# Designed miniproteins, single chains, continued (3), part 71

Each design is a single chain, and the fold is of that chain. pLDDT is the mean over its residues in the fold that is shown.

## One batch from the design tools (miniprotein)

Design m10453
Fold by ESMFold2-Fast:
Structure m10453 (fold): chain A 95 residues (1-95)
Amino acid sequence: MKEKEELEKIKEELEEYEKEVKELMKKEGKSAEEIMTEIALDENLSPREKIIKLAAVNIVANPSIKKEDVARWILSLSEEELEEAARIARERALS
């Protein structure tokens, strides 16, 4: 039951960030790549927040990606794995 509650919370966070991403694309004319770069380089975001926001951008850019599968993947990550994923995303944004 707790795992199901945590999964639903991550899905809700993904849906909220999807709305934010779509709004940035429509109002500011930003591409998915530009938004991903901004998220990856944002030092004010926690590693978990970065990964959730980056995942939301990917879902918006590729509708074939299933939100539940993404949420399950995020839930499976340790804090150290989230920090590493955020670091890799930052390095890719700089290359």
Scores: mean pLDDT 82

Design m10454
Fold by ESMFold2-Fast:
Structure m10454 (fold): chain A 80 residues (1-80)
Amino acid sequence: HMKPEEVIKKLRELAEKDPRVRELFESLAVGFKQRMERDGLTVEEAAERFGVSPETVEELKRIGDEAIEKRKKEREKLFG
């Protein structure tokens, strides 16, 4: 059975090749960031709670932030 960290690593690899997986991975990262913020978790606390490394938590948080910013800019470009 795959560990959560390995699942995230695999999703990241697939996201490079499949736009649908990229959207799923970005949405996962956004949800992860929102959960951390809601629960007031540090990187280390999130790593322990979700069974991933602190580096993976930092990566997901960054991807979530980038996805939110990208979606905002795309919306403004299409509907501004």
Scores: mean pLDDT 78

Design m10455
Fold by ESMFold2-Fast:
Structure m10455 (fold): chain A 70 residues (1-70)
Amino acid sequence: MSEEIRDEFLKLGMKVYKEAEEKGLTPEEIFEKIREAYDKFYEQHKLTPEERAELDRYLKRIEETLKESS
């Protein structure tokens, strides 16, 4: 996976998180928004299962962080 794709993925997650948090969404709703955005990202970039698995590690860390903050 290219560093550019990974950087774009992380920036997308941060953007969605910030927009959702500014709207006063719950941690669960924020996570759902991020998950939906990332699913679309995977489809748009036609990522391989291996590349998706690497990026899913970041999504899992986000989920765990939100659960610890709840």
Scores: mean pLDDT 77

Design m10456
Fold by ESMFold2-Fast:
Structure m10456 (fold): chain A 81 residues (1-81)
Amino acid sequence: GSNGVRSISYISRARDMSIRNGDMDTTSYITISYDYTRNGNYDDSISYIDIARDMSIRNGDMRTTNYIFRARSMIRVSRRR
């Protein structure tokens, strides 16, 4: 649906930022979140995007962290019951 497309767009932007910064661990967790979002599994998507957030914070990458927060917000909107 439209909300799923928006979530995927923001997750892709977060992934692109982590790739540019060479953070392969954060990129891996964002990719897992992306796959769960594509399958409509928003609860697991949030779990993995939260791991990616914690990794980017540990690495001091505030730009990637900000994109992850935007992605997380869109996943939560898509999860509306």
Scores: mean pLDDT 80

Design m10457
Fold by ESMFold2-Fast:
Structure m10457 (fold): chain A 87 residues (1-87)
Amino acid sequence: LEKVADAEIENLQAAADRIIAYAKEHSPEEGKKLADSLYKAMQTLADAAPDPEFAERLKAAGDEAYQRVNDAIDEIEKLRKLKEELE
């Protein structure tokens, strides 16, 4: 069970990084939708977890990843608006 939790958290972090890269290449709005989908999936996994400690770790990791993605998307949006104003 511990190894499964570690693997899920690693996959979550990798997915978050990919969403940030996707938002930079395409659109912050599309990145935000992907982040919301990932967060919902993580909450579903945590709620289905039979071990409360496992569930708490998944929820904490999901919250951190979701916040990190949203912060990065907000920064991308801010930089895009600055570019539009300067052009």
Scores: mean pLDDT 78

Design m10458
Fold by ESMFold2-Fast:
Structure m10458 (fold): chain A 85 residues (1-85)
Amino acid sequence: SAEELVKQLEELARQAAQSPLPDAQQAAILLENAARYAKQKNYDLASDFAKMAAELLRKASQQDPSLQPLADQVEELAKQLEKLA
């Protein structure tokens, strides 16, 4: 459901914010924006912000491999948001 997608975006934003890497910190901000737009049912903007966050987390995972699962989860949520757009 849309509510579950929002909850997942907020949870992944919290996880990204725990990393000291600048790309992960920026991804957390983008995921918070994605959650905000998803709550407004603006899935076009929500998916765009989630895709940007996924790209930053993918870059961060090259420096910290423990972030790979987080990057994968954000990529999947971005795809789900895109289908709702």
Scores: mean pLDDT 89

Design m10459
Fold by ESMFold2-Fast:
Structure m10459 (fold): chain A 55 residues (1-55)
Amino acid sequence: EPVLAALERALEALDQGKWDEARRIAESIGITLDDDKEVAKRQLEGRIARERARL
């Protein structure tokens, strides 16, 4: 699975309150999410922005 697609799925899961699913997806691509939801959201959004900038 492309890293960008996994990041977008993790962010969607986080927005839906599926915290364990979001963490599992993020960890599958080497990202450990913070226990603070806002920090975790910023981690995913920042990584998505960086991956999009590479395309």
Scores: mean pLDDT 79

Design m10460
Fold by ESMFold2-Fast:
Structure m10460 (fold): chain A 89 residues (1-89)
Amino acid sequence: DPKKQAENYKKIGNSFLKAGEDLIAQAKAETDPAKRRELLEEAKRYYEQAIANYEKALALDPDDKEAKANLAKAKANLAAVEAELAKLA
């Protein structure tokens, strides 16, 4: 069932999006620059996984408004993390 597979991909995407957001919250509280960088790099990987899973969900169910909104959020969060990591270079 393509819609059931789409729901499963969306749930996986939601899990990665939340995990990335939790890592960003940890990075904001982290005082060690090296540990903060590691948390940001891990958050980047989780947002990339969220995006990949939302794109798979939308390939199977292109009208899922939640998946579209959360894909946009994951892309915005990824761009913010990449900008922050670039400042630490």
Scores: mean pLDDT 92

Design m10461
Fold by ESMFold2-Fast:
Structure m10461 (fold): chain A 101 residues (1-101)
Amino acid sequence: DKLSVDELEQKFNDKLLQIRQAIQNGDRDGALALLNEMKALVERELKDVAPLYQQRILSAIDDVQNAIKNNASQSELLGLLDRLAGIIQSAVDELKNELKS
């Protein structure tokens, strides 16, 4: 079953918080695993409802994963994660607006 927009927002926010905590704790392998889980969620849940946002979010996830693999600083990783969080929030806000229309 597909998630509601509110359930999807909660799952994204929970994953973003876990990824941020992993980055802050130096757990780069944990951050990569959580980003892969988020990628799977985006691919499954946004494929039919927001394909343009799906592409943008997946690209932003790839940016964070590549930065982790290339030993980017914690500040750079947190900046990329903030960008990812912003794109996700924009997608959620648009989906909520479509439900009100």
Scores: mean pLDDT 84

Design m10462
Fold by ESMFold2-Fast:
Structure m10462 (fold): chain A 96 residues (1-96)
Amino acid sequence: MEELIEKLSKAIKEKDIETAEELAREIFEKDEDFRKSLIAAGIKTAETFVEVVREIIELGDEEEIERFIKAIKEKDGAEIRELYMDIAVRVLEEAV
């Protein structure tokens, strides 16, 4: 499990979206504690987690990507949700 988390962290840092999506799905399916944390935060399916991971990699700045990697390593679904919402608000503010 730790090896999957480390691989996902590396893929996120390198912006390797395809590898990050595959690892995110596998982690959601295999890591019960992380899955419970994500579901409690409203990320209820592997598909939704994969989409959240893709969007954070595509839209996140360097600080947001580092924050995401920390949240992944800590298995903190609430922080992942908060970060995703922060990015969505920032993107919306830049558009208006």
Scores: mean pLDDT 85

Design m10463
Fold by ESMFold2-Fast:
Structure m10463 (fold): chain A 83 residues (1-83)
Amino acid sequence: SHKDLVETLAKDLKEKLGLEDEDVKEFKEMLLKTKETPEEITIAMGEFFKKLKEEGKLEKLSENSKFAVENVIKTGEEIKKEK
Protein backbone atom coordinates (compact mmCIF):
# COMPACT_ATOMS: atom_id res chain seq x y z
CA SER A 1 0.00 0.00 0.00
CA HIS A 2 1.01 3.66 -0.29
CA LYS A 3 1.26 3.87 3.52
CA ASP A 4 3.60 0.84 3.60
CA LEU A 5 5.75 2.40 0.85
CA VAL A 6 5.94 5.70 2.79
CA GLU A 7 6.95 3.88 6.02
CA THR A 8 9.63 1.90 4.14
CA LEU A 9 11.04 5.02 2.44
CA ALA A 10 11.03 7.00 5.72
CA LYS A 11 12.89 4.20 7.56
CA ASP A 12 15.46 3.94 4.75
CA LEU A 13 15.93 7.72 4.72
CA LYS A 14 16.41 7.89 8.51
CA GLU A 15 19.06 5.13 8.39
CA LYS A 16 20.94 6.41 5.29
CA LEU A 17 20.71 10.18 5.85
CA GLY A 18 20.66 10.28 9.68
CA LEU A 19 17.58 12.52 9.71
CA GLU A 20 16.08 13.85 12.96
CA ASP A 21 12.64 12.50 13.98
CA GLU A 22 11.02 15.87 13.10
CA ASP A 23 12.35 15.75 9.50
CA VAL A 24 11.28 12.10 9.13
CA LYS A 25 7.76 13.06 10.32
CA GLU A 26 7.59 15.94 7.80
CA PHE A 27 8.74 13.56 5.03
CA LYS A 28 6.00 11.03 5.89
CA GLU A 29 3.29 13.73 6.05
CA MET A 30 4.41 15.13 2.68
CA LEU A 31 4.40 11.73 0.93
CA LEU A 32 1.00 10.73 2.41
CA LYS A 33 -0.46 13.89 0.79
CA THR A 34 1.33 13.19 -2.54
CA LYS A 35 -0.44 11.44 -5.45
CA GLU A 36 0.45 7.71 -5.55
CA THR A 37 2.33 7.90 -8.88
CA PRO A 38 6.10 7.35 -9.29
CA GLU A 39 6.39 10.76 -10.99
CA GLU A 40 4.66 12.75 -8.21
CA ILE A 41 6.52 10.81 -5.47
CA THR A 42 9.88 11.51 -7.19
CA ILE A 43 9.07 15.25 -7.50
CA ALA A 44 8.02 15.44 -3.82
CA MET A 45 11.14 13.56 -2.64
CA GLY A 46 13.38 15.80 -4.77
CA GLU A 47 11.81 18.96 -3.32
CA PHE A 48 12.22 17.58 0.23
CA PHE A 49 15.91 16.73 -0.39
CA LYS A 50 16.51 20.17 -1.94
CA LYS A 51 15.08 21.77 1.24
CA LEU A 52 17.32 19.59 3.47
CA LYS A 53 20.34 20.55 1.33
CA GLU A 54 19.55 24.28 1.64
CA GLU A 55 19.22 23.82 5.46
CA GLY A 56 22.70 22.18 5.58
CA LYS A 57 21.26 18.86 6.84
CA LEU A 58 23.01 16.75 4.16
CA GLU A 59 26.62 17.97 4.65
CA LYS A 60 27.80 14.92 6.67
CA LEU A 61 26.51 12.28 4.23
CA SER A 62 28.73 9.72 2.46
CA GLU A 63 29.59 10.38 -1.20
CA ASN A 64 27.23 7.57 -2.28
CA SER A 65 24.32 9.03 -0.27
CA LYS A 66 25.03 12.53 -1.66
CA PHE A 67 25.05 11.12 -5.21
CA ALA A 68 21.72 9.33 -4.62
CA VAL A 69 20.11 12.48 -3.16
CA GLU A 70 21.38 14.70 -6.03
CA ASN A 71 20.08 12.16 -8.56
CA VAL A 72 16.56 12.26 -7.01
CA ILE A 73 16.61 16.09 -7.03
CA LYS A 74 17.72 16.14 -10.70
CA THR A 75 15.14 13.53 -11.78
CA GLY A 76 12.34 15.43 -9.99
CA GLU A 77 13.32 18.69 -11.73
CA GLU A 78 13.39 16.93 -15.13
CA ILE A 79 9.90 15.46 -14.55
CA LYS A 80 8.60 18.94 -13.59
CA LYS A 81 9.93 20.39 -16.89
CA GLU A 82 7.82 17.86 -18.86
CA LYS A 83 4.60 19.19 -17.26
Scores: mean pLDDT 80

Design m10464
Fold by ESMFold2-Fast:
Structure m10464 (fold): chain A 85 residues (1-85)
Amino acid sequence: SERIEELERQVRELVERAEEARAAGDLERAAELYRRATEAAVELGRALGLSEEELRTIRAVGYAAALIAGGVPLEEAMAAAKELY
């Protein structure tokens, strides 16, 4: 599917850009790019027929990743993701 290939590309490119921003110290941009990558990953999961539980896991992991990229400590980011999802 062209849509699946495009979503896979979007996820990869957004994560790569997020890590580049994080390495450059642009934590706000890194967090924003991880949030966008999470949205694309959820759409990819839906297109692939993933369950609601699997989609919730993608949202939780993505939420934590964005917080960590934005400078939130790992333990706090993981706790926030568990509370929200």
Scores: mean pLDDT 90

Design m10465
Fold by ESMFold2-Fast:
Structure m10465 (fold): chain A 72 residues (1-72)
Amino acid sequence: SATRQQLLGLIGRILRIIGEIFDLEQRLQQLRSTQDLSDPAVQAEIAAIQQRIADLEAERGKLMAEMNALPL
C-alpha cells in the first residue's frame, strides 16, 4: 500500500540520520581527545559539528512526527 511504502521510506531516512549523528559524535570525541581545544580552528569545527547534529536531530524529529501521523 501507499502507506506502507511511505512508512518504509521514512524509516530508511530516520536510520540514515541516526547513522550520520553517530559518525558526527565519533568525530567530536576524536577532536576532543586528539586536538588542542584552545585552538580557534578546532573550536569552530566542534561548533559546526554540534550545529549539524542539532539540525539532524530536528530533521529526525520531523520524520518521526510524519511517521506517527500516518493512517494505520
Scores: mean pLDDT 88

Design m10466
Fold by ESMFold2-Fast:
Structure m10466 (fold): chain A 65 residues (1-65)
Amino acid sequence: MREEYKKKLEELYKKTVEEKGEFYGEIVASQKAGEIVKELKAPSREESEELSLWATQVLSEIIKK
């Protein structure tokens, strides 16, 4: 599950960077990551924090490379 979302974020970021540049890539990927976290509906605060940390880490990795 999370790997599928990571792949979608990476593909979206790469495509947006190629078409519109890194600045827009970061914006679009960040918005998509937020949507994914909301869709996954964590049942507890701890799980919600874990999802947010995961999404932040994935974005950081994608944006840096």
Scores: mean pLDDT 74

Design m10467
Fold by ESMFold2-Fast:
Structure m10467 (fold): chain A 67 residues (1-67)
Amino acid sequence: SVEEEKERIRARVEALLRAFEQRRNGKPLTPEQVARIRARADAVLAEAPVTEQQIKNIRKLEEEKKK
């Protein structure tokens, strides 16, 4: 289900943030590490079938507007 996939994505993002926080003992993140976290989050979202399905749905809606 869509809810189950959203929960899985959220859990992965939370796990990544938690792991980084633990490894740093609460130290502030550098700009380089913030960029790495963003890149990993984007990679996780790209793997999600929901994102690809949403893109396809948007494309179909745009074609329907043209017709």
Scores: mean pLDDT 62

Design m10468
Fold by ESMFold2-Fast:
Structure m10468 (fold): chain A 73 residues (1-73)
Amino acid sequence: MEAEIEAKAREIAATLSPEEARRLAREVREAEEIISTLELSPEEREQARRVLALGRRAALLALPDDEEVRRLA
């Protein structure tokens, strides 16, 4: 499961510009805050968690040395 997220995150990271990676990190952070306020089923919450983990990891892999991305991921 985590290995599958890592592989997909690497594919996504390869397509991201630095600006897109920073934007992705911010959008994932905002989505986490919104999702935390929603009444979700366990299945919906797990799906959301996986999508957020994928986006967070992709942003970090694209810009591992960026302070903003590291702080948000």
Scores: mean pLDDT 81

Design m10469
Fold by ESMFold2-Fast:
Structure m10469 (fold): chain A 74 residues (1-74)
Amino acid sequence: MSELEVRGLDFLNELLDQLWRGIEEGKKSKDQGQQIIQQTQQQVEQRRQELRSSEYGKQVLDAAERVLRRINES
């Protein structure tokens, strides 16, 4: 397992944790939830190229984008 793959998994775990926190906070305060979601979107964009290089990274990006889009549109 390469360091890049380990970082990809760490990023996935951090991304999902932040997203869950954003959703949770959004239930109490939509503004605070939106800020966390925006930060998560920026993290996805910054790591897009790195994640696209791997099979699992592509799936992570696609899943993250779909979830974030759904939440933003709701």
Scores: mean pLDDT 66

Design m10470
Fold by ESMFold2-Fast:
Structure m10470 (fold): chain A 85 residues (1-85)
Amino acid sequence: MEKALEAERAEAAEYEEEMQELVEKNTKENLEKAKELGMERLARALHRAAGLDKEEVLKALREKNWDAVLEAVAKAANLELPAKP
């Protein structure tokens, strides 16, 4: 039984990674939004670490086709996503 549980755990982890990759790969729109959010977080980290102007970094990144609402929330709330309790 132990060997079977170990195999299922490993397969479950691989399945989770494959599912995330398939979902992102099948939806370019969601993938692009995820990239923009990641770049915003990177801009925040660079602003804090190197003292770069957050707005300039974000403006350069947001020239991708991304939702303006998410940008407004991210800037106003320090990259705080909407619909978070």
Scores: mean pLDDT 57

Design m10471
Fold by ESMFold2-Fast:
Structure m10471 (fold): chain A 106 residues (1-106)
Amino acid sequence: DPEADRQRVIDAMREALREVVGASDEQIDEVIAEYESLSVEEKLEKVKELAKNVDFTFSGPSLIVAELAQKKLGLSPEQFKALAEALDRRLFGEEFAERLLNAKPA
């Protein structure tokens, strides 16, 4: 169910933003709206650029959402890393997140 899958992703993003960086509901809505406004092509280009500048490996959705939150909320590098890790754990599970975090950036 594409709508149920989309809602699961949005719920994971909301929870991570609220719990990890203490974002308000308004700030969370702005980050999610900007993420959803990006085309598949724009998301792929953004992931390629972000991956060059990060010391750790994260999934594409987690990198994009963490970067959007950093721009809107003024996150530190430590908060960016914590948010991206929390997003990967919530979206893909702990084993996947741990595997990515321990991988060398390509």
Scores: mean pLDDT 77

Design m10472
Fold by ESMFold2-Fast:
Structure m10472 (fold): chain A 76 residues (1-76)
Amino acid sequence: MKEIDELGKKAEELLQETARLANEVIARDPAKAAEYQRDLEEASIRFVEGHADPSKLKEAVEFLERERERYAADLA
């Protein structure tokens, strides 16, 4: 239970960070808005699935970490 609670908090923090990075990319290149909005929608779906099913929570965290890294690379 404690590990699941910690993963849930990490997923929430990663979702917020990923959304922040996506908004920074969109601000620099508005043409990417539609693509990044779809990616954030997928991230939100994964986050909700992780909360409904703890077995999916680790996969949600890993997905969010990959998206965060991808968005950070687009800002470099």
Scores: mean pLDDT 78

Design m10473
Fold by ESMFold2-Fast:
Structure m10473 (fold): chain A 63 residues (1-63)
Amino acid sequence: MFSEETLEKARKYLEVELLSNKEIAEKLGVSVRTASRIRKLVLEEEIEEGIKLLEAGVKKVME
C-alpha cells in the first residue's frame, strides 16, 4: 500500500515532468519495481479523476 503523498508526487512527476520509472524511483527513494507499480496506480487514478472532473463541469474550489 502506498501513501497518498507518494502517489501525489508520482502523479506530478508523470504529468508535469514526464519522468521515467528509473527517475521516479530515484526521486521517491524506491526500487524501479515499486516505481512501476506506482506509475500504474497513478495512471488509473488520473483516468478516474479526469472523468469525474469532466462530469462536474466546473472547478470544485477555484482558489
Scores: mean pLDDT 64

Design m10474
Fold by ESMFold2-Fast:
Structure m10474 (fold): chain A 92 residues (1-92)
Amino acid sequence: MEEILKRLRQLSIEFTGSSLVAIGAIIDIEWGINVDKAKKDLKDSKETLEKISQQLEELAKSSEDPELKEDLLKESELAKKQAEKIEKVLKE
């Protein structure tokens, strides 16, 4: 379905963006640069990744293609795992 592909493209862009923001924020924290802003950026990235994980899981449930369903579930799990890693950094 065309709508699923369009939504998937948007989620891919959001995933890449949130990942880059998280990497930059971790570097800023490590170097002691704008630490409060970096912690907020990490929290926002975590929330975005959790949302992406949920939306990928919903797309997987809506998919009629078994291979696409499997790939979407794997991507959902990767987004969730990344959010959990960010949560650990924030708890330090």
Scores: mean pLDDT 80

Design m10475
Fold by ESMFold2-Fast:
Structure m10475 (fold): chain A 98 residues (1-98)
Amino acid sequence: VGPVANAVGLAVRELTPEQAKEAGYAIADALEQLGRTDLAEKVREAVEKGLTPEEIANVIARAVSQLTPEEAKRVGRAIAEKLPPELAEKVMRVADTV
């Protein structure tokens, strides 16, 4: 798992179910914009099934791990807008290294 995928996964695990759902949709939208429709669908399905934050985090980390460093950086920035400030800072710090 790449640094961004790991950081995003760890952040999502710390979210409430509602926050994880919002983060999941934000990531799915970012993946769709990158042309990664298959990955976007997998993330949306996890959210729509009402999976736990840990399960959603695992699906998201797996999806982000399949991205290029530049694509992963874009997704990390998109999710940061839906995270609590302390978790957003951790994800952004890792994203800025790629």
Scores: mean pLDDT 82

Design m10476
Fold by ESMFold2-Fast:
Formats: sequence, C-alpha cells, structure tokens
Structure m10476 (fold): chain A 63 residues (1-63)
Amino acid sequence: EKKREEWEKVQEELREELLKKGEEIEKEIKENPWDSATRKAFAEQLHQELIKLENDILEEFEK
C-alpha cells in the first residue's frame, strides 16, 4: 500500500508518546518504589499494549 509511509509516521508518533509516558512512569517508580511485583506487571502491561498497538496499525494498513 502507498499509505505505508503515513501509517509508519502515525505508528512512530504513537510509539514515541507511549515510550515517553512509560519512561516517566519508570522515573516515578524510582522515586516512589512500589511493590516489586506491581512495578514489573505494570511495565510488562505497557510493553504488551505497545506491541498490540503496532500490530493493530499494521493490520489495518494491510487491509
């Protein structure tokens, strides 16, 4: 599809926003240490959301 560049741009913007948000949360965790398990679960959830977002964008793009 010729829309690849457009979708890739949107994907990059969203990815950067999510990464920036995650980084801010990670910094907050360092200042205010939560339960180890909770921290890890939250970080993994964010990572999974990012992967899903990328897959969804790619799927719509292929359609």
Scores: mean pLDDT 70

Design m10477
Fold by ESMFold2-Fast:
Structure m10477 (fold): chain A 89 residues (1-89)
Amino acid sequence: DKDLELGIKYAQLSIDYARQGDLAKAEEYLAEARKYAEKASEKYPQVGEYLKLAESIRDSLLKRGLSEGTALRSESSVLLTGLKRILAE
């Protein structure tokens, strides 16, 4: 599925840029990953659950006082893992 594959690609790019300390690019690619994940959720409702879970984890980490980069990487990683599971199905 094209939307699942693009979501995976952009989630991975988000993680890669966050590791490099480029949080602006990481956020741009995470936004693209969310966009394609939303499109994929029209076909695969479980994608919508992974989107909610990823956002919830980011919010939880920020409330605990973890860095924005750590919270962003966690959101991107949860989304990446979820999209990969659905694609493998």
Scores: mean pLDDT 87

Design m10478
Fold by ESMFold2-Fast:
Structure m10478 (fold): chain A 82 residues (1-82)
Amino acid sequence: EEEERELQFEADVLKAFVLILATLTGNQEVADLLLSYIDEHRDDKEALERIRKVLTELGRFIRENPDASQEEILEKTKELLE
């Protein structure tokens, strides 16, 4: 129960960061993709760890490529999800 609650809390925190990313970038497709992945894998520690890495790497990509198109950001997100 405690471990399960901890994973659900982590999933909710990751979803909050995805929504912040969507708000700042205007990229709804990336948000929808990441939110769906989190919802499908809420009880999967390895999947949530993958999302954390995706958010970190996507943040770096956006910082390094501030003029990147929404399509480029979406393709990068798909690549990072493996």
Scores: mean pLDDT 79

Design m10479
Fold by ESMFold2-Fast:
Structure m10479 (fold): chain A 58 residues (1-58)
Amino acid sequence: RVNQENRRALILHYLKRMSRDEAVVKVSRELNVSVVTVLDDIKYIEETGETPVGSFKF
């Protein structure tokens, strides 16, 4: 399923519009996932998440 990609896309969208801390809380509540999960996604986005698609080019 694309749930992880959708979550990363939403995180990236919020990161563009608000601070990281606010984005974490918003996404956690919106998707009903733990803050830790969102923080892990943000770390991934920092590294390879310049786009809300897949981070790995094929």
Scores: mean pLDDT 69

Design m10480
Fold by ESMFold2-Fast:
Structure m10480 (fold): chain A 55 residues (1-55)
Amino acid sequence: MELSEEQIEEVEREAVRLVITEGMDGRTAMIRALMELYGLSEEEAEEVYERLLTL
């Protein structure tokens, strides 16, 4: 899955919210944000997260 810059910012904003409100670690929060915003499975969200780390 290719995310636009705007979509990446949306995911990061949601992940930060989850870290602050739910006490999630950064990786878990990013994976959860991807699942919630785009309807991805946990496996798909993990793959997208790993791709974002290599940008």
Scores: mean pLDDT 78

Design m10481
Fold by ESMFold2-Fast:
Structure m10481 (fold): chain A 78 residues (1-78)
Amino acid sequence: AEEKLEEIYRAAQMGEQSLLKGDEKAFQTALERLRALLDELVKNGVISKEQADAILEAAEAGDTLTLRSLLEAVGEKV
C-alpha cells in the first residue's frame, strides 16, 4: 500500500514536470501510470473510486495544489 502511494507521488510529480516542460508524451505516460496505480488502490479497497477520479481530474487539469492535497489525504489512509 505505501509502495503504491510512493509510485503515485512519483507519477504525479513526473506529470507536473512534463507539463511544465511542454512534453506532452511524457505527460500522457505519467497520467496513464497514475490511472493504473489509482485503479489498483480502488480494487484493493485502499481508496474510493471518487477519490481516484478526483486525483486524476486534478492531475489532468494541472491543478498541482489540489493534486498534492488529495495525495496527502490518501497517504493518511495508507
Scores: mean pLDDT 74

Design m10482
Fold by ESMFold2-Fast:
Structure m10482 (fold): chain A 72 residues (1-72)
Amino acid sequence: MEERKERIRRLTREGVELARRLGDEALAEKIREIGERALRLLEEDPNSFEAQVLEGILHLVVGVLRLVLEKE
């Protein structure tokens, strides 16, 4: 569980940074919101389905943003 929280925090931080580098403040805010909600849900229930989905979304979004910035 603690490793999952750390991963979510790192993914959220990375995603916000990458979105800001692209000049998309709205996306940065959305990523921050998703990460914050995932952490809250996971703290209440380690097996939260919503937290699992949000973690997966963060992982995919960060991966996509990395690819976009590498291509540019």
Scores: mean pLDDT 82

Design m10483
Fold by ESMFold2-Fast:
Structure m10483 (fold): chain A 66 residues (1-66)
Amino acid sequence: SRLQSLKSLKKSLEEDIAQFEKIKEEIERKLATSSGGEGLAVEILQDFYEAFKKQKAQLEEEIKKL
């Protein structure tokens, strides 16, 4: 039960990370063609991406311990 819950949560976080990755790529693409304020948005999304990546790594460690 706990192991299955952690695996399910990990998959959900992987999907969230993938979505943030897509948004980051889209903003980077826009940044390459414009001089607007996209830089701040990329930085904010990078912070969210790093946070989710760390949480995913922690969940993988918890799964290993079970």
Scores: mean pLDDT 73

Design m10484
Fold by ESMFold2-Fast:
Structure m10484 (fold): chain A 95 residues (1-95)
Amino acid sequence: SRLADARRIIDMVKEEAKKLGFEKTLQEIERLQALTDRAIKNGDEQAVQELKARYEEYTKKMEEIRKNKIFDKESLEISLLDTAADAMLEIVEAA
């Protein structure tokens, strides 16, 4: 259930990025998925650490966005990346 929900969230975020024309954001989400695959299939601890570092970076940016009520394209791109990375870490933890 939770793992299936995480996969659905990733697909939804990718669809939203495509719909909005956020090509670079979509490419970054796909890069994060490659890290997730390496973490799960190969037991790549470096990939896990990179994914965690990216998530922490996005989460810090989201805190600033919420605090300062920023409503621009870049804040939406960060929100999509934060959501995707959170779901990917859920998948890694469940593996």
Scores: mean pLDDT 86

Design m10485
Fold by ESMFold2-Fast:
Structure m10485 (fold): chain A 90 residues (1-90)
Amino acid sequence: MEEEWEKETAEAKKKLEEVKAKLDKEAQEKFDELLEELTKRFGERTAYLVLSYLIEGDLGKARGVLLESGVFMSDEELEELAKRLKEILE
C-alpha cells in the first residue's frame, strides 16, 4: 500500500512540475501558493493528486481522492478550486 501511494504521488508531482514549467513566473508563484494551501489542509499526497486530476478536468477523480483521504469538500468548493487552478494556468 505505501509503495503504491508513493508511486502515484511521484507521478502526480512530475505532471504538476511539467505543467508549472510552461507557466510564467507570476503564475508559478500562484500555483505554489495554491499547492502549499492544499498541502496544509489535506496533506501532500492528497494535494498533489487532487491538483493533478483537476488539471485533467476530472472532478470525479479529484472528489474520489478527497473522499478516500477522509477530507470533506463540498461540490461548490471543489468547483471553485478547479476555477482557481484554471485561472492560474490561463
Scores: mean pLDDT 78

Design m10486
Fold by ESMFold2-Fast:
Structure m10486 (fold): chain A 62 residues (1-62)
Amino acid sequence: SHMDEEKMIETGELVARAGREAGEEERAGRVLYQGGLELIKKGYEKAGKAGIELGRRAIEEG
């Protein structure tokens, strides 16, 4: 299915924020990192890279 990559990035940012607010920032980071890798495999390189970066930061800051 086709999806707007900008909306995918926005969704990732919301997941990162929700994880931080819930005190589960590292868990949210792992989900975002894995999701980003899957997006790259599907050809969504921009959204995938954004997800990986958000996930990596959440893991480091958590």
Scores: mean pLDDT 82

Design m10487
Fold by ESMFold2-Fast:
Structure m10487 (fold): chain A 72 residues (1-72)
Amino acid sequence: MRKELEEIKREMERLREEARSLSPAVRAEVEREYLRVESAMEAYEKGLISGEEALEIAREQLERMRALLEEA
């Protein structure tokens, strides 16, 4: 669980770096998706949601981030 979340986070950080040269609108969307994953991880660490739920959120946000970069 934790290792899978860390792997997703590392991939998202790479996508954030790729987005740095893109339009402000695309960068804002990418940051929004990243912050959603950060919030889910924090909720998991505080015991507010399950690790499975946090992982599901992280996977969905990663896919959205990839789509945003592909369309840019």
Scores: mean pLDDT 80

Design m10488
Fold by ESMFold2-Fast:
Structure m10488 (fold): chain A 94 residues (1-94)
Amino acid sequence: IDIASHGRVLRSVLELEAAYLGMAAIYSTARYSRSIDPSSPVPDGTSPLLRAAAPNLSGLAELSRRLADELQRRADELIARGGLSITVQPVVVE
């Protein structure tokens, strides 16, 4: 198995998780505010996370995207370090 494929799979899992959380947030916001309007008042009892997201619902999706990007970057670094640590001979990858 190509090690790069493992990094892509990990990113895909995070993207699915982000999409799932985004859908849950949209559904919860619609249920409490009756509208897609992010400026709608958030009722008492709404979780702090959803309350924070209400003025900018896209903020949760963006945060999840940043987490996916950061994890992909770390995966790429780990792959590069793994290859470097395994290679006993001087190997230059162009």
Scores: mean pLDDT 48

